Designed miniproteins, single chains, continued (3). Designs and how they scored, part 115

Each design is a single chain, and the fold is of that chain. pLDDT is the mean over its residues in the fold that is shown.

## One batch from the design tools (miniprotein)

Design m11995
Fold by ESMFold2-Fast:
Structure m11995 (fold): chain A 80 residues (1-80)
Amino acid sequence: SMEEQILQAVEDGTKTFLEAIKGDLRFVRAVRAAIAADPARVLPLFLSEEQAAALLGDPALLARATEVALGVIDEYLAAS
Protein backbone atom coordinates (compact mmCIF):
# COMPACT_ATOMS: atom_id res chain seq x y z
CA SER A 1 0.00 0.00 0.00
CA MET A 2 1.01 3.67 -0.25
CA GLU A 3 1.08 3.82 3.58
CA GLU A 4 3.50 0.85 3.76
CA GLN A 5 5.74 2.44 1.08
CA ILE A 6 5.81 5.76 3.00
CA LEU A 7 6.67 4.06 6.33
CA GLN A 8 9.43 2.02 4.63
CA ALA A 9 10.84 5.14 2.90
CA VAL A 10 10.93 7.01 6.26
CA GLU A 11 12.71 4.01 7.90
CA ASP A 12 15.23 3.67 5.02
CA GLY A 13 15.81 7.45 4.77
CA THR A 14 16.42 7.74 8.53
CA LYS A 15 18.91 4.81 8.42
CA THR A 16 20.73 6.35 5.42
CA PHE A 17 20.93 9.70 7.26
CA LEU A 18 22.43 8.01 10.36
CA GLU A 19 25.05 6.20 8.21
CA ALA A 20 25.97 9.50 6.46
CA ILE A 21 26.63 11.50 9.67
CA LYS A 22 29.20 8.90 10.94
CA GLY A 23 28.36 8.99 14.66
CA ASP A 24 27.86 12.71 15.29
CA LEU A 25 25.61 11.97 18.28
CA ARG A 26 25.05 15.67 19.07
CA PHE A 27 23.72 16.22 15.53
CA VAL A 28 21.63 13.00 15.77
CA ARG A 29 19.99 14.30 18.98
CA ALA A 30 19.31 17.69 17.35
CA VAL A 31 17.61 16.00 14.35
CA ARG A 32 15.59 13.77 16.72
CA ALA A 33 14.36 16.93 18.51
CA ALA A 34 13.50 18.56 15.14
CA ILE A 35 11.47 15.48 14.04
CA ALA A 36 9.65 15.36 17.41
CA ALA A 37 8.86 19.11 17.26
CA ASP A 38 7.85 19.34 13.57
CA PRO A 39 7.73 15.97 11.73
CA ALA A 40 5.84 17.56 8.79
CA ARG A 41 8.95 19.65 7.94
CA VAL A 42 11.50 16.80 8.15
CA LEU A 43 9.82 13.54 7.06
CA PRO A 44 8.89 14.75 3.49
CA LEU A 45 12.65 14.99 2.75
CA PHE A 46 12.72 11.14 2.62
CA LEU A 47 9.69 10.88 0.30
CA SER A 48 8.59 11.43 -3.31
CA GLU A 49 6.23 14.37 -4.01
CA GLU A 50 3.23 11.96 -4.13
CA GLN A 51 4.22 10.23 -0.87
CA ALA A 52 4.83 13.59 0.88
CA ALA A 53 1.35 14.84 -0.17
CA ALA A 54 -0.25 11.61 1.14
CA LEU A 55 1.69 11.88 4.45
CA LEU A 56 0.78 15.54 5.05
CA GLY A 57 -2.91 14.86 4.26
CA ASP A 58 -3.14 12.07 6.90
CA PRO A 59 -2.43 13.06 10.53
CA ALA A 60 -2.62 9.41 11.70
CA LEU A 61 -0.07 8.35 9.06
CA LEU A 62 2.17 11.33 10.00
CA ALA A 63 2.06 10.15 13.64
CA ARG A 64 3.00 6.56 12.62
CA ALA A 65 5.82 7.79 10.33
CA THR A 66 7.11 9.97 13.20
CA GLU A 67 7.16 6.90 15.51
CA VAL A 68 9.14 4.95 12.84
CA ALA A 69 11.76 7.72 12.44
CA LEU A 70 12.14 8.29 16.20
CA GLY A 71 12.30 4.52 16.82
CA VAL A 72 15.19 4.15 14.32
CA ILE A 73 17.05 7.08 15.92
CA ASP A 74 16.44 5.82 19.49
CA GLU A 75 17.73 2.33 18.53
CA TYR A 76 20.85 3.96 17.00
CA LEU A 77 21.45 6.09 20.13
CA ALA A 78 20.97 3.04 22.43
CA ALA A 79 23.60 1.10 20.39
CA SER A 80 26.08 4.01 20.45
Scores: mean pLDDT 88

Design m11996
Fold by ESMFold2-Fast:
Structure m11996 (fold): chain A 79 residues (1-79)
Amino acid sequence: SVAEELEHLITLLEEALEHKNKEKAAATVRAAAELLKKAGKDEEAAELEAIAEAIAESTDEEEFQRLTKKAIDLIREAI
């Protein structure tokens, strides 16, 4: 189900956050955005797409952590 896939992506994001893996975090947020778009949640998908771009462009650890946590919260609300 979409909910089970989103739960798996949250686990991957928590791992990316722990390991400070910016590339993995951005890719995982984009994957969540695609799933939400297919589920008709266009507003949440657009927010996650913007967050993924911001994560990919971030050079500051605090910004990376803040954006990744925001993505996790948005995905949790969508489940």
Scores: mean pLDDT 88

Design m11997
Fold by ESMFold2-Fast:
Structure m11997 (fold): chain A 80 residues (1-80)
Amino acid sequence: SDSIRRADIVQELQDLLTAKDYDAVLEKLRALIRSNDPGEIQVAYVMAKALVARGVDEATPLLEEAERLLKEKGVSPASS
């Protein structure tokens, strides 16, 4: 189901974040943004925000792009 697939993506991103494999996280976030799915873009927004909070400045343009796309779709960023 869609919910199981989303949970698996979130788990993979958390594992990479714990391993400090920021390049792999950034690449997965770019793919989520390109999906044009509001749920996947929301995951990218939350994860990009976490990377920026950790000092990964390369995540800032991804955070801004995800926020812009969510607003265009009428979705409030970071609201679950």
Scores: mean pLDDT 79

Design m11998
Fold by ESMFold2-Fast:
Structure m11998 (fold): chain A 88 residues (1-88)
Amino acid sequence: LEKLAERAGLTPEQVRGLIDAAELAKDGVDPVTGKPLSPELQEAVDTLVEIRKKIEEQGDENLSDEDVEKGAEAIRRLRAHFRAQAAA
């Protein structure tokens, strides 16, 4: 989680919250609004669910640089979505 948080420019707690939100949205529905996710957000959710699984199986210390980069991008997309919803 620490490597992923550093790459995303967030705290580990913020990254955990976004990964938890991705788990709640893994069925393709926004847990806050009940509306379907866009394809771009679904990809971000799928990426974070995959990253969470890897962290649970091997620890965040053992994430590849490629996984960290993909995860950080997915975190940025999901965070931007929730920030836009909060601002609306």
Scores: mean pLDDT 76

Design m11999
Fold by ESMFold2-Fast:
Parts: sequence; structure tokens; C-alpha cells
Structure m11999 (fold): chain A 73 residues (1-73)
Amino acid sequence: SGLAEKAFRGAENAINTLKQGGTEEQAIAEASRASFSGAGTLAARKAIETLKEGGSEEEALEKAREVALSIGG
């Protein structure tokens, strides 16, 4: 449970970085810092991938949650 929450936090921080005009590289770096684990980086990458495919922020967060839960469960 704690791992899934940290991973999802990483994805939220990545999306926030992009919304503030940051690069994909910066978004992934912030996700790694926030989660202190590779799990957050994986969730963040899925969120970024969804946005690049034309998905909404809500879709990106949902896909990130699915990844986070798969890692934490």
C-alpha cells in the first residue's frame, strides 16, 4: 500500500512539472525524488506516455494509478 501511494505521488509530481512548463526529463527526475524509488518513475513514465498519446490529465493519472497498484500489490 505505501509503495503504491509513493509511486502515484511520483506520477502526480511528473504531471505537475509538465504543467509548469518543465521537460519530460525534469518530470521523471522529480518523480524519482518524490517517490525515492523506481516505482514512482514507472508510474510517471506511464502518465507521460498517456499525455503524449493525446490523453487527458485524468487519463494519465488513472493509468499511473494502475501501474502504482500493480507495483504495490
Scores: mean pLDDT 77

Design m12000
Fold by ESMFold2-Fast:
Structure m12000 (fold): chain A 63 residues (1-63)
Amino acid sequence: SRLQALQQVEQHTDQAVEAARAGDRDAAVHHLQHAANYAQQLPEDEAVRLIQEGARRVGEALG
């Protein structure tokens, strides 16, 4: 369902940010890719917005 896809995007984005804060770039990229994969189930404009925001948060966490 769309709600499950949204929850997965949020969960994997949060895990990517946590990995980035820990300095684990490989784990951060892996989780962000999972978030992007689930975002494919959402409308294109929503998917793009969520993944761009996720990438921004991960970038900030990496310093």
Scores: mean pLDDT 88

